# Ledger of designs, part 95: designed miniproteins, single chains, continued (4)

Each design is a single chain, and the fold is of that chain. pLDDT is the mean over its residues in the fold that is shown.

## One batch from the design tools (miniprotein)

Design m15502
Fold by ESMFold2-Fast:
Structure m15502 (fold): chain A 74 residues (1-74)
Amino acid sequence: SHMDQQNAQLEAQFRQLLVDLQRGLSAAKTEEEKKALLEATIKELEALLKQITDPHFADIVQTAIEGLRKELAA
């Protein structure tokens, strides 16, 4: 179904955002750069979360957002 295809695309986007974040954090030289990457990724994940209809996948994304917010607060 179209919703199944959309869910697969959102899952791929979620995985790509985490890959991009890990790559960015590995390249970051300053605390400010790391903070900016975390803030940008949280914003992207929150936008993605609004599109998710699957509650299990929504819980996974929300858990990721919470983890990144804890990193940002440290």
Scores: mean pLDDT 87

Design m15503
Fold by ESMFold2-Fast:
Structure m15503 (fold): chain A 84 residues (1-84)
Amino acid sequence: SLEKAWEEEIKKDPNNAMAWRLLGVKYYEEGKYEKAIEYFEKAAKIRKEQGLNTASEYEELAKAYEKLGKYEEAKKYRELAEKD
């Protein structure tokens, strides 16, 4: 499966933020919002440590938190996305 292929990619290169983000998007599309959040947080952390823009990951985190009814967390991540 695509998920299995991306999981293997992460094992080989755990600093591949794109692979973490793509798995997060896949889980989000499947309605697995808690898993999506975990993967988006890892992608954002890797990119931030590399000095890269994290706006997309923060927007994705905000959307996932909104789906869980966690509106305060969603607001926080939208504000972070606007600053990045």
Scores: mean pLDDT 86

Design m15504
Fold by ESMFold2-Fast:
Structure m15504 (fold): chain A 55 residues (1-55)
Amino acid sequence: MSRAVELAIRRELTRLLRSKGFSEEEIERVIEEAIALARAGDMEGLRALVKRLKE
């Protein structure tokens, strides 16, 4: 996975989760899960996670 994609995921999820009142510890945990999905090539899982967080 490219560094730019990883940074984009971190930035987008941090913004979204802070707006929903998540703690910094919770945000980092979710970001680690999203990055792990992306590194494993589970792009569908990553998209589903982001979609669920936006709901």
Scores: mean pLDDT 78

Design m15505
Fold by ESMFold2-Fast:
Structure m15505 (fold): chain A 61 residues (1-61)
Amino acid sequence: SLIEELKKKGVKYIVGLAQWGYSLRRTTSIARDVGATAILPDLYDPKKAEELKEELKKLGY
């Protein structure tokens, strides 16, 4: 399970985009279940949101 693996690794931050409803829901749900903090850079910095979109495209999202 992804959640169990992230918990074992002690992940502190889960990053996503608030502008994408799926990403918002997934990021906040995973962060809650893992006990991590959800980071949504598009709420604070449009440039960071654009950079994240490019990284997600490289990962096949």
Scores: mean pLDDT 74

Design m15506
Fold by ESMFold2-Fast:
Structure m15506 (fold): chain A 95 residues (1-95)
Amino acid sequence: SEVEKKLEEIFKLVDKLIEAIKNGASRETIDRLVDELEEKIKSLPLKEQRRAVAFALAAVTLVEMKYLMEGKEIPEALRHARDRFAALERELLAS
């Protein structure tokens, strides 16, 4: 289905975002990837938007936890991405 295809693209883009953050990509690159993710998520029906944003938030939160468990400083870009997905989740849950 078109929805399943978009979800697959979102999952791949989340992985790309995490890899970019781990590789020290610029704030502009991170913001572009998050913007692209938000646009793709908002193109889904509302139920799938909520599922997709929950997945993105969980994925970036898990990476933050791994940094903490390894005694490493959490990249600011990772915290920024988490905050943006958390804000989108709150917006979608209020709908």
Scores: mean pLDDT 87

Design m15507
Fold by ESMFold2-Fast:
Structure m15507 (fold): chain A 71 residues (1-71)
Amino acid sequence: SLEEILEAEREAFIKAGEENLEKALEAAKKGDIQKATSLAVAAALNYAAAGENEKALEALKEVEKAIEEAK
């Protein structure tokens, strides 16, 4: 059904966002600011595509804090 397709699409974007956020936080802890920033933006775009705008903003803020703490 259309509802099943839309929910599967949403779940796929959330999963991609979670995976990119995890990788962004790991890159931030290693001091790879460029990689952390790129992955954070990718995670935020994935969450936004899923309609999770609050999670998108939270992901960006979390990675920014991790980058600051690694300095």
Scores: mean pLDDT 88

Design m15508
Fold by ESMFold2-Fast:
Structure m15508 (fold): chain A 59 residues (1-59)
Amino acid sequence: RPSRETIRELVRQATAESEREVLSDEELAEFIAERTGISKETAREALEEYKRELEEEAE
């Protein structure tokens, strides 16, 4: 399982490589899955956990 730091780095990379201003959760999960070799489902769960932690830090 990728760590939270790995997910953060991959989200940053995906955003930087994107031609679009914003990426959907689906697009981010696909990017993470492709880069790490995990399933898209696992990548989506990791991304959701990462976003929840960001929300907690914002509050």
Scores: mean pLDDT 72

Design m15509
Fold by ESMFold2-Fast:
Structure m15509 (fold): chain A 71 residues (1-71)
Amino acid sequence: SATSLIQEAARALKAGDYERAVKLAEQALKESTTPEQKVAAYHLLSIAYRKLGDPEKAEEARKKLREVLGE
């Protein structure tokens, strides 16, 4: 489920496995059925991309996060 993938992505992020966190968060986004799940997935993507040294992809994820929130 999207929720399970979000939890796995968060654990990968805590472990410093940023590439795995990106893959899991992207999969969570594909499986997400609620705005709350999409918000969590985009939030994890923005952090993981920033940790990987890709500020442009991190900002893209933040923009998508704001779109889901109606901003």
Scores: mean pLDDT 87

Design m15510
Fold by ESMFold2-Fast:
Structure m15510 (fold): chain A 66 residues (1-66)
Amino acid sequence: SLQAQIAAYQQEIALLDARIAELDRQIAAETDPKRKARLETLRLLYQSVRNTLQDMVARLQAQMAA
């Protein structure tokens, strides 16, 4: 069902949010500028994946409302 697909994507987003939160803690604690830049790049990649999943959820929710 669309509801099951939305629930599955929301679970993936929640797990990804936890990973991003941990990465944000690592970035805040990092004093080496090169290592910090690498962590910030990884955070941007995770954010991009999260945005894609959120867009998919929005499209499925729109289908349910139609």
Scores: mean pLDDT 88

Design m15511
Fold by ESMFold2-Fast:
Formats: structure tokens, C-alpha cells, sequence
Structure m15511 (fold): chain A 60 residues (1-60)
């Protein structure tokens, strides 16, 4: 099952590869990268990377 995670803080970046998130926003974890980055998808179907330390794994 895919993991769900929640942003622990607001994530804002000018990089198009980074998904901007608000604190408390839930995402689906698609892939963990070896450099501590995580590919995620939000509830609107947008995908991007965020730091794993900016996320709390919650379910699935």
C-alpha cells in the first residue's frame, strides 16, 4: 500500500521540482530517494519532491 504523509511545516520553493505544501497538508508518498528526498502527490494530483524531514508518515 502507498504511504500517506503530512507536512510538518510550510514548504515553499522557487524550484519547479519541489512541491509547495502547507503545514498539515496530506500527500501520498510515491518514492523515497537515496538522498533523503521523497516524491509525493497531493490531493489535486500535483507531484513533486520534498525533504523527508519535512514529512510525518501517517498511514497506508
Amino acid sequence: MLKKARATKDVVSSSPAVLSLKKGEEVTVLKFYEDGMVLVEDKKGRTGVVGENDLEIISE
Scores: mean pLDDT 77

Design m15513
Fold by ESMFold2-Fast:
Structure m15513 (fold): chain A 66 residues (1-66)
Amino acid sequence: SKEEAARYADGAAAGAAAGDGATAVRMSQLMKEAGGNEKYAELAAEAARAGDGAKASIYSRLAGLG
């Protein structure tokens, strides 16, 4: 649902901002499964894997908006 996608987006953004790339990646995957924007969710996961917490946070929020 959109509400679940938004909650996972917030979790992914918070994890990325805190430097917790594992949480950011996991939450981005859950956001994608919950119906968030797939393109932005994938970009968030890629940024998190690359260690770019700032980009991961931004893309996670965008994915949660749909």
Scores: mean pLDDT 75

Design m15514
Fold by ESMFold2-Fast:
Structure m15514 (fold): chain A 73 residues (1-73)
Amino acid sequence: SSSEAQAAALLAAARAAAEAGTADEVRKLGIQLHSQGEALRRRDAAGVVLGAALYAASDYADTLGQKREAEAA
């Protein structure tokens, strides 16, 4: 569906943005994506699908941020 296609595109864009950032920027992005996902999930049924994609992107950003900090140590 269009919602699944939009969710996939959003997740791919968030991953690309996370990979380009510093560890601090990536962690901040993760927090912002999670907040956006919460707001979107409360809107409607389509928002639940998009919110799930934003949560997945947030988890990816948090993992990448932690990995980058470990590599810098």
Scores: mean pLDDT 72

Design m15515
Fold by ESMFold2-Fast:
Structure m15515 (fold): chain A 55 residues (1-55)
Amino acid sequence: SSSDIAQLEEDVKTLEERLKKLEADPSADPERIAQVRRALEEMKKKLEEAKASPP
């Protein structure tokens, strides 16, 4: 549904912003960066699958 797609798009944006801030921080834990990156990839996959669903 359109509502599900909108929620996933917001989740992706939130994770992208978080990842960008962590990557810009020289004191950031690499494990933390990897965790957020994995979450972002999974969320993007869900978004693509949701967009592929028929209306």
Scores: mean pLDDT 81

Design m15516
Fold by ESMFold2-Fast:
Structure m15516 (fold): chain A 85 residues (1-85)
Amino acid sequence: MKEEELRKRLDELILEAMELGSKAAKLARDTKSQEARDLNLEASKVTQELSRTRKEFEETGDVDAAQKEVERLEKRLEELKKRLE
């Protein structure tokens, strides 16, 4: 993946994770569901890991390391999205 594509993908994933977290937080508030609370916490952790990956990539320029983390976190985010459906 090109560096510009990787930066764009990280930004997109951070936005998606934040949006998922917001939806899960609203669901948790409205339903008082433990599952929705857990989903909100997991989405927050993914957002933090993506932000850290972006910062490390900006500091190191290590495309391979950043791409592996993006693939891992993207898969995790997809699993969390399915739980919200």
Scores: mean pLDDT 83

Design m15517
Fold by ESMFold2-Fast:
Parts: structure tokens; sequence; C-alpha cells
Structure m15517 (fold): chain A 66 residues (1-66)
């Protein structure tokens, strides 16, 4: 059902959001020790995961409205 699919997408969104948060924390740690290359890579990956999380949440909301 659309509700079951929406719930799955919300679960995936939350998982990606948590991964994004973890990578951002790791990125800040690398930045604080002067490793800007690793820091920038981790921030980029964090931003990508956050964008994916938001897209899944948006899709879940559309399914719940249909």
Amino acid sequence: SNLSTADSLISQSLSLSKQSSDLRKQGNNYKSNGNNVMSNSLFSKSDSLDSQSQSLLSKANELRMS
C-alpha cells in the first residue's frame, strides 16, 4: 500500500539523516586537526545524504496525500 511504502521511505530518510549527522561530526573532527581534504570530503558526503533524506521524505509525503 502507499502507506506501507511511505513508512519505508520515512525509515530510510531517518537512517540517511543519522548517517549525514555522523559524517558531519567526523568532518568537524578532521577539520579541527587540520585535515581539510578529509573534512571537505566528509562534509560533501554528509550534504549528499541529507539531500537524499529530504527527497525520500518529500516522496513519502506525496504518497500519503494520494
Scores: mean pLDDT 88

Design m15518
Fold by ESMFold2-Fast:
Structure m15518 (fold): chain A 60 residues (1-60)
Amino acid sequence: SEAAKKLVEKARAAGPARDLTPEEVVKLAEEAGASKEAIEAARAGKSGLESGNRVLAALG
């Protein structure tokens, strides 16, 4: 999806997922225009990597 593409581009600029917090992943998802469901998936993560994986799974 377009939102998944924008999220990946923004995440690459922010650095490796393991160096991000869940709050930073939520912010990147919101800035990328991710769906409410994808943003909720990011909030459920306990690490930046987990939040990133959850958002990508929710976006397809």
Scores: mean pLDDT 72

Design m15519
Fold by ESMFold2-Fast:
Structure m15519 (fold): chain A 59 residues (1-59)
Amino acid sequence: STIDLSSALGKPVEEAVEIISKVDERLAKAVREAAERNGRKVVTEEDLLEAIREVMKAS
């Protein structure tokens, strides 16, 4: 199944993490960590791309 991750963009970190965790819990955790490292309260495209990169490194 394919999910449109853009639905998580611009949302508060906790809300975005809940959306993503329904598909991939590891990606959701990485998104939270990326946003926290970048000092953001809202998930941006950069945070999402950074999280995807981290998950791919761990695979």
Scores: mean pLDDT 77

Design m15520
Fold by ESMFold2-Fast:
Structure m15520 (fold): chain A 55 residues (1-55)
Amino acid sequence: SLEEKREELRREHEELQRKIDELVKNNSPISEIMDLGSRLLGTAVELVVVDKELK
């Protein structure tokens, strides 16, 4: 369901944000940060679409 997808996307968004924060703290390669960042953006866009569909 869309509600289940929203919960999955929300959890994925939280996990990606945590991973990005750790990579930044550890001065990891910018390419790794960029890859996770693009995934985070994709998750954020999907959340907006799902939230509008549920309302």
Scores: mean pLDDT 81

Design m15521
Fold by ESMFold2-Fast:
Structure m15521 (fold): chain A 73 residues (1-73)
Amino acid sequence: MEEAERLLEEARRSLAAGDYYTAGVFYWQAARLGGDPEALRLAVEAFEKALAEHPDNPDIQRMLEEARARLAA
């Protein structure tokens, strides 16, 4: 899917900029559109890095939990 590829490119750019939360969101959206387990795994990795920077952020915690649950299913 062309849209999923665009989201993966946005995620990679966000990672390069050090914006792990935005990268995680783009990987999560790409996974939802394309059903790609690799994109889900990358979303989890990005959210883990985002949470390491912002350990008290409940939104990042929820996103990470949701992404992990979907990957484990």
Scores: mean pLDDT 82

Design m15522
Fold by ESMFold2-Fast:
Structure m15522 (fold): chain A 68 residues (1-68)
Amino acid sequence: EEAKKLLEEGKRLAEEGRLEEAAEKYEKAIELDPNYAEAWENLGRVYLAMGRYGEAVVYFRKALELKA
């Protein structure tokens, strides 16, 4: 799956502290699969790590809605 590959690339970048690049990979994964709850969740985590709390909350909320 293209979306899953992007998620794994994003996770690797996040582990390296490359938060902006990780966010780009997660955003592309969401573009391919908007119902990919794990991608929304990881995007939220990256924005939280960047101190961008308002954006993180929006992404976490979307992930929660998809898991409902």
Scores: mean pLDDT 85

Design m15523
Fold by ESMFold2-Fast:
Structure m15523 (fold): chain A 77 residues (1-77)
Amino acid sequence: MSVQELVKAFREAAEEAGLPEEIKKKVEELLKEMSKADKEKAKQLAVKIGSEVNKASDEQVDRFHEALEARLAALGV
């Protein structure tokens, strides 16, 4: 899987989860960094994205994880 496919999966999961605009903006900033990162840095940024998403409601966090897992599974992860 390319870093670009990973970025797309995270972006689409965040959109589907209906994250608050403030959290969505921070996630987008981290995704922009991830798009330019190597694979190891991308893993570190994924952890930071998870931390930002966890600031949302439990329902939004659950939707994000479900959407992300479905997209990663489709990519063979």
Scores: mean pLDDT 81

Design m15524
Fold by ESMFold2-Fast:
Structure m15524 (fold): chain A 77 residues (1-77)
Amino acid sequence: MKEGEELKKKAEEALKKGDNDEAAKLYIEAGRKYAEAGDYESALEAYSKAVEVSTDPNIKIEALELALEVHEKKLES
């Protein structure tokens, strides 16, 4: 998924600049694009990175909720 990959690269660039919460938001957007494409494994990896790098509890909660939605979709398969 090219759009998801581009967002992931932007997240990595934000991390290099020390913009942890900006990077986490970009990882969440990448995860959303992967999930929309049905790439649930890449979506889960992106959401896990968002949780890992964020310093804002609200961003962590959002990423965890989105990861749970992806897990539910995988179990329906």
Scores: mean pLDDT 83

Design m15525
Fold by ESMFold2-Fast:
Structure m15525 (fold): chain A 55 residues (1-55)
Amino acid sequence: MDGMIQGLVEDGVPEDVARQLAEATDELLRAIGNGDNDKVKEANDRIVRLEKEIR
């Protein structure tokens, strides 16, 4: 996670957005591992919203 946040910040993403992206990505991977389709959709929706903030 720390490496992902650092990489995003170096690519010009604000640190707070980079942290939220890292957290949402962790939630997505955890939901996939648990087979929780509702959580997968929630995490994907969060990632899409955050990506729109940096585009």
Scores: mean pLDDT 76

Design m15526
Fold by ESMFold2-Fast:
Structure m15526 (fold): chain A 83 residues (1-83)
Amino acid sequence: SEKERLAIKALFLAFSAIVAAELGDYETAVRDFKGAAELAKQAGFEKSAKLFEEARTYLENGDVEKAIELAKQAIKELVKEME
């Protein structure tokens, strides 16, 4: 389904963003968190989308550890909502 397709793409971008953040590539991480949030929102996963946006905001403010925590929480929530 379209919802599943968008959710899978959001998960891919979220994992990409976490790896980029861990490696210090914050430009890629910010972009990919924004992409993950947009795709999650389009798929109807508003809670996950909000958590990805919060992760992006913390990353932009220099709190890498909190950003990664929130992104992992967003992934967990998205997977739970997909069943």
Scores: mean pLDDT 88

Design m15527
Fold by ESMFold2-Fast:
Structure m15527 (fold): chain A 56 residues (1-56)
Amino acid sequence: MIDTEKLHELSRKEQKIAALAYEGKSQREIAEELGISVSTVSKHLKKLEEKGAITL
């Protein structure tokens, strides 16, 4: 689940990661679309979950 109110507090990159994760994209697919490493995506997803912006 994405919290729309908290989504506005995120950076552009974090917003894109959250949107792709909500669509059911894997960490690899998100990394490929954004041109970043899978480990970076994993760290951002964990941080987004901790902020309550997304539920994994």
Scores: mean pLDDT 71

Design m15528
Fold by ESMFold2-Fast:
Structure m15528 (fold): chain A 104 residues (1-104)
Amino acid sequence: LKEKLREAAREAVEVAIEAADKLIDEGKISKGIGIKLRAIGLLYELDLILATMNPSDEALRKALEVVQKGVEEAKKLLEEGKYEEAAEVALKALEEAIKILKAS
C-alpha cells in the first residue's frame, strides 16, 4: 500500500514536471521552475511522512485514491495543452494526500 502510494506520487510529480517543462518552453521560466521545486518538495515530504509517522491503512487508501484521481485529471489537462491547470491539479492532489496522512 505504501509502495503504491509512492508510485502514484511519482506519477503526479512526473506530470507536474512535464507541464513545467512545457511552460518553460513557452517562456514562463519562473513559473515552471516554481512548479518543479514544489513538486519535488511535496514528494520529499510525503516520503518522510511514510517513513516516520506510520499512517493508518485507511489514511493510506484515501491518500492513494486522491493522488490517482489527481494524476488521471492532470494527464487529461496535459493532453489538452492546459499546462498550468495540469500542474496545479497534480500538486493539489499531493498536498491533499499529505494532509490526509498527517491527520491519521
Scores: mean pLDDT 88

Design m15529
Fold by ESMFold2-Fast:
Structure m15529 (fold): chain A 97 residues (1-97)
Amino acid sequence: SKAERALRLAEEALRDAERALELAEAAAAGKLGLAGAIAAAITAIGALFLAEEAKKLAEEAGDTPEAVRALELAEKAEELAEKAIELAREALRAGVL
């Protein structure tokens, strides 16, 4: 179903966003160089794409528990991915380049 697909995409988006944040935090702490900051940014952008697709499918599925859960997870993924992008940008500004 669309709701099941939305939930799977939202769960993937959340995992990718959490990984992006981990990479971005490590880059900001000076533990990873330019490659780490770039990896964090790319992973975060991918997570945003998956979250947007999950939200679209959830909206099309209507008011089901799975669709509601998918929206909650997708919104959390967007917040974490945006934080990862900001930290990656900060790492680049701090002279990781």
Scores: mean pLDDT 86

Design m15530
Fold by ESMFold2-Fast:
Structure m15530 (fold): chain A 60 residues (1-60)
Amino acid sequence: LSPELQKALEEVEKLKKEGEELIKLGKETGDQELIEKGKKLLELVEFGEKTVLKPMLEKE
């Protein structure tokens, strides 16, 4: 596994946790903006995994 790919996987895991925490906080506080930010972050992570990381992982 390349160092760059390993770093990318670590960042993806961080971003997933951040997105989940934002949604949780928004639901607990009733802050719709936090919920939207969390959902958008998770969508961006999923897109990156599907379009970039998955092809890179298949080559390793």
Scores: mean pLDDT 77

Design m15531
Fold by ESMFold2-Fast:
Structure m15531 (fold): chain A 80 residues (1-80)
Amino acid sequence: MEEELKKLIEEFIEKLKKAKSKEEMLKIFDEFQDKMGEIHDKLTKEQKKMAQEIKLVFIEAIETGDIEKGIEKIKEILKS
């Protein structure tokens, strides 16, 4: 996995943990999407698939409010 991709995901997780409202979480997610877009063309097909899976987990976590469960799922994806 690209070191930049892992670092970006870990940074996003830490920001999400500190968010106090759904609005803050959505803003953090928008920033994550912008940064992901910048590196998207540099990613391998497998890395793009993993990034998409992580993105979907974050969306679900923000929508349900279960951020802790989302973080656990992302950590499992990063171990693969």
Scores: mean pLDDT 77

Design m15532
Fold by ESMFold2-Fast:
Structure m15532 (fold): chain A 77 residues (1-77)
Amino acid sequence: DMEEQRRLLEALAELAERAGAEEAARLLRETLRLLEEGAPEEEIERLAAEAERALRAGAAADPERFAAALEAVQAAL
């Protein structure tokens, strides 16, 4: 379901942005843009993998900021 994937990507981008993981947020927003534009699945998957790696790196670097960001995103959902 493209709508569910879009919603998930938007939530992850919001999480990354609130956590100060700028690169992860940028990659997640770009992944969302490609999905909305109907880019090839391989391109979307490649960028999503980069976004996931950046998001994990951000969470490892500042787990407390990520915990606070997660609480904020859950409150907004």
Scores: mean pLDDT 81

Design m15533
Fold by ESMFold2-Fast:
Structure m15533 (fold): chain A 55 residues (1-55)
Amino acid sequence: MSLEEKVEEFVKELIELYKNKASDDEILRKVLEAYEELPDEEVLKAVKEAMEILK
């Protein structure tokens, strides 16, 4: 799986968690998992992108 594909999947998962009104703990766990698989810069960009889409 390419870096771009991993970032897209993470953004999609964040959007689904927010739409389902997941707890802060569930969202935090997903973000921490992403930091294990993706560079810090890409995780921060993905979170910002998901937040913009959810507006």
Scores: mean pLDDT 78

Design m15534
Fold by ESMFold2-Fast:
Structure m15534 (fold): chain A 97 residues (1-97)
Amino acid sequence: LVEEAKKAFEEGDYEKAAKLYEKAAKELEKTDPLKAAEYYANAGVAAALAGDWEKAKELFKKAGELVETVKGKSKGAAFYTAGLLRAIGEELDRELA
């Protein structure tokens, strides 16, 4: 899943990358919530690059929520915000190119 998601992202198939990262994250939610949060954040970036900002926000919220359950509320909020800023930066780079 993760290797297929990386390949889709590299090929510019952001919608596919988002779906594959989200699927990988769901599989890890109960066994490795921090790794699941990382994959949800990667799915969020891909969703934003695909133009689906509502989906991106949902995915970053889920990532922050998982970080919150392990590391506490402030770390979860910081992770959510960092994800949004990363997606905005990627989108700006594309618009300015």
Scores: mean pLDDT 79

Design m15535
Fold by ESMFold2-Fast:
Structure m15535 (fold): chain A 74 residues (1-74)
Amino acid sequence: AADELARKVIELFKALSEDGDGVITPEELQKLGIDVEGLTLDEAVRRFLNKDGSGQVTLEDVEEKLKEIEKKKK
């Protein structure tokens, strides 16, 4: 669940980086149809990647969250 979301966000970030944005908003994730088992995209992004209320996710934030997930799964 969370692992799949993190991977999808990374792939999405790489795709959006071609556009030169470098930032993912919950609205952008929702447009791409990424769902997390009963969570809204806004809640999922805030909960797993960024919960500061800015609604924006940077590559740095995603990398930190992925490292936490990897460490726990290891």
Scores: mean pLDDT 54

Design m15537
Fold by ESMFold2-Fast:
Structure m15537 (fold): chain A 71 residues (1-71)
Amino acid sequence: DLEKLRELLARMAEEARELAEKSKDPEVAEMLLEYARKLEEAARAPTAEEARRLVEEARRELAERYEELLA
């Protein structure tokens, strides 16, 4: 169900952008905005397979950024 997946990803991206706006830490805000951009890209994917792949990449990149912030 690609349509439902796209709607979910678009909503998740919007939530990430809202969280970034509320963040007082510019590095955290940047990380969340990058994550939102990747989710928006996934929401525009032509297939469910590609959307899931892009989500996996977004999650990996978010985890890497989070590790950098903790170092």
Scores: mean pLDDT 82

Design m15539
Fold by ESMFold2-Fast:
Structure m15539 (fold): chain A 57 residues (1-57)
Amino acid sequence: MERYERMVEKLAEDIRNSPLEDAERLKKSAVEMLSKNPEAKERTEKLGEEALREKRE
């Protein structure tokens, strides 16, 4: 489970550091990649949305 947490954090960082267009694509890709782990998927959706919200502001 810890491996997924690191992956989720890294994906959130990548989303935060990418242009808005690429960040939205990365979020979709990350959620799809983690679809087999419900907890990791939910956490990725939450952190990705927070990162996108910061970019939109």
Scores: mean pLDDT 74

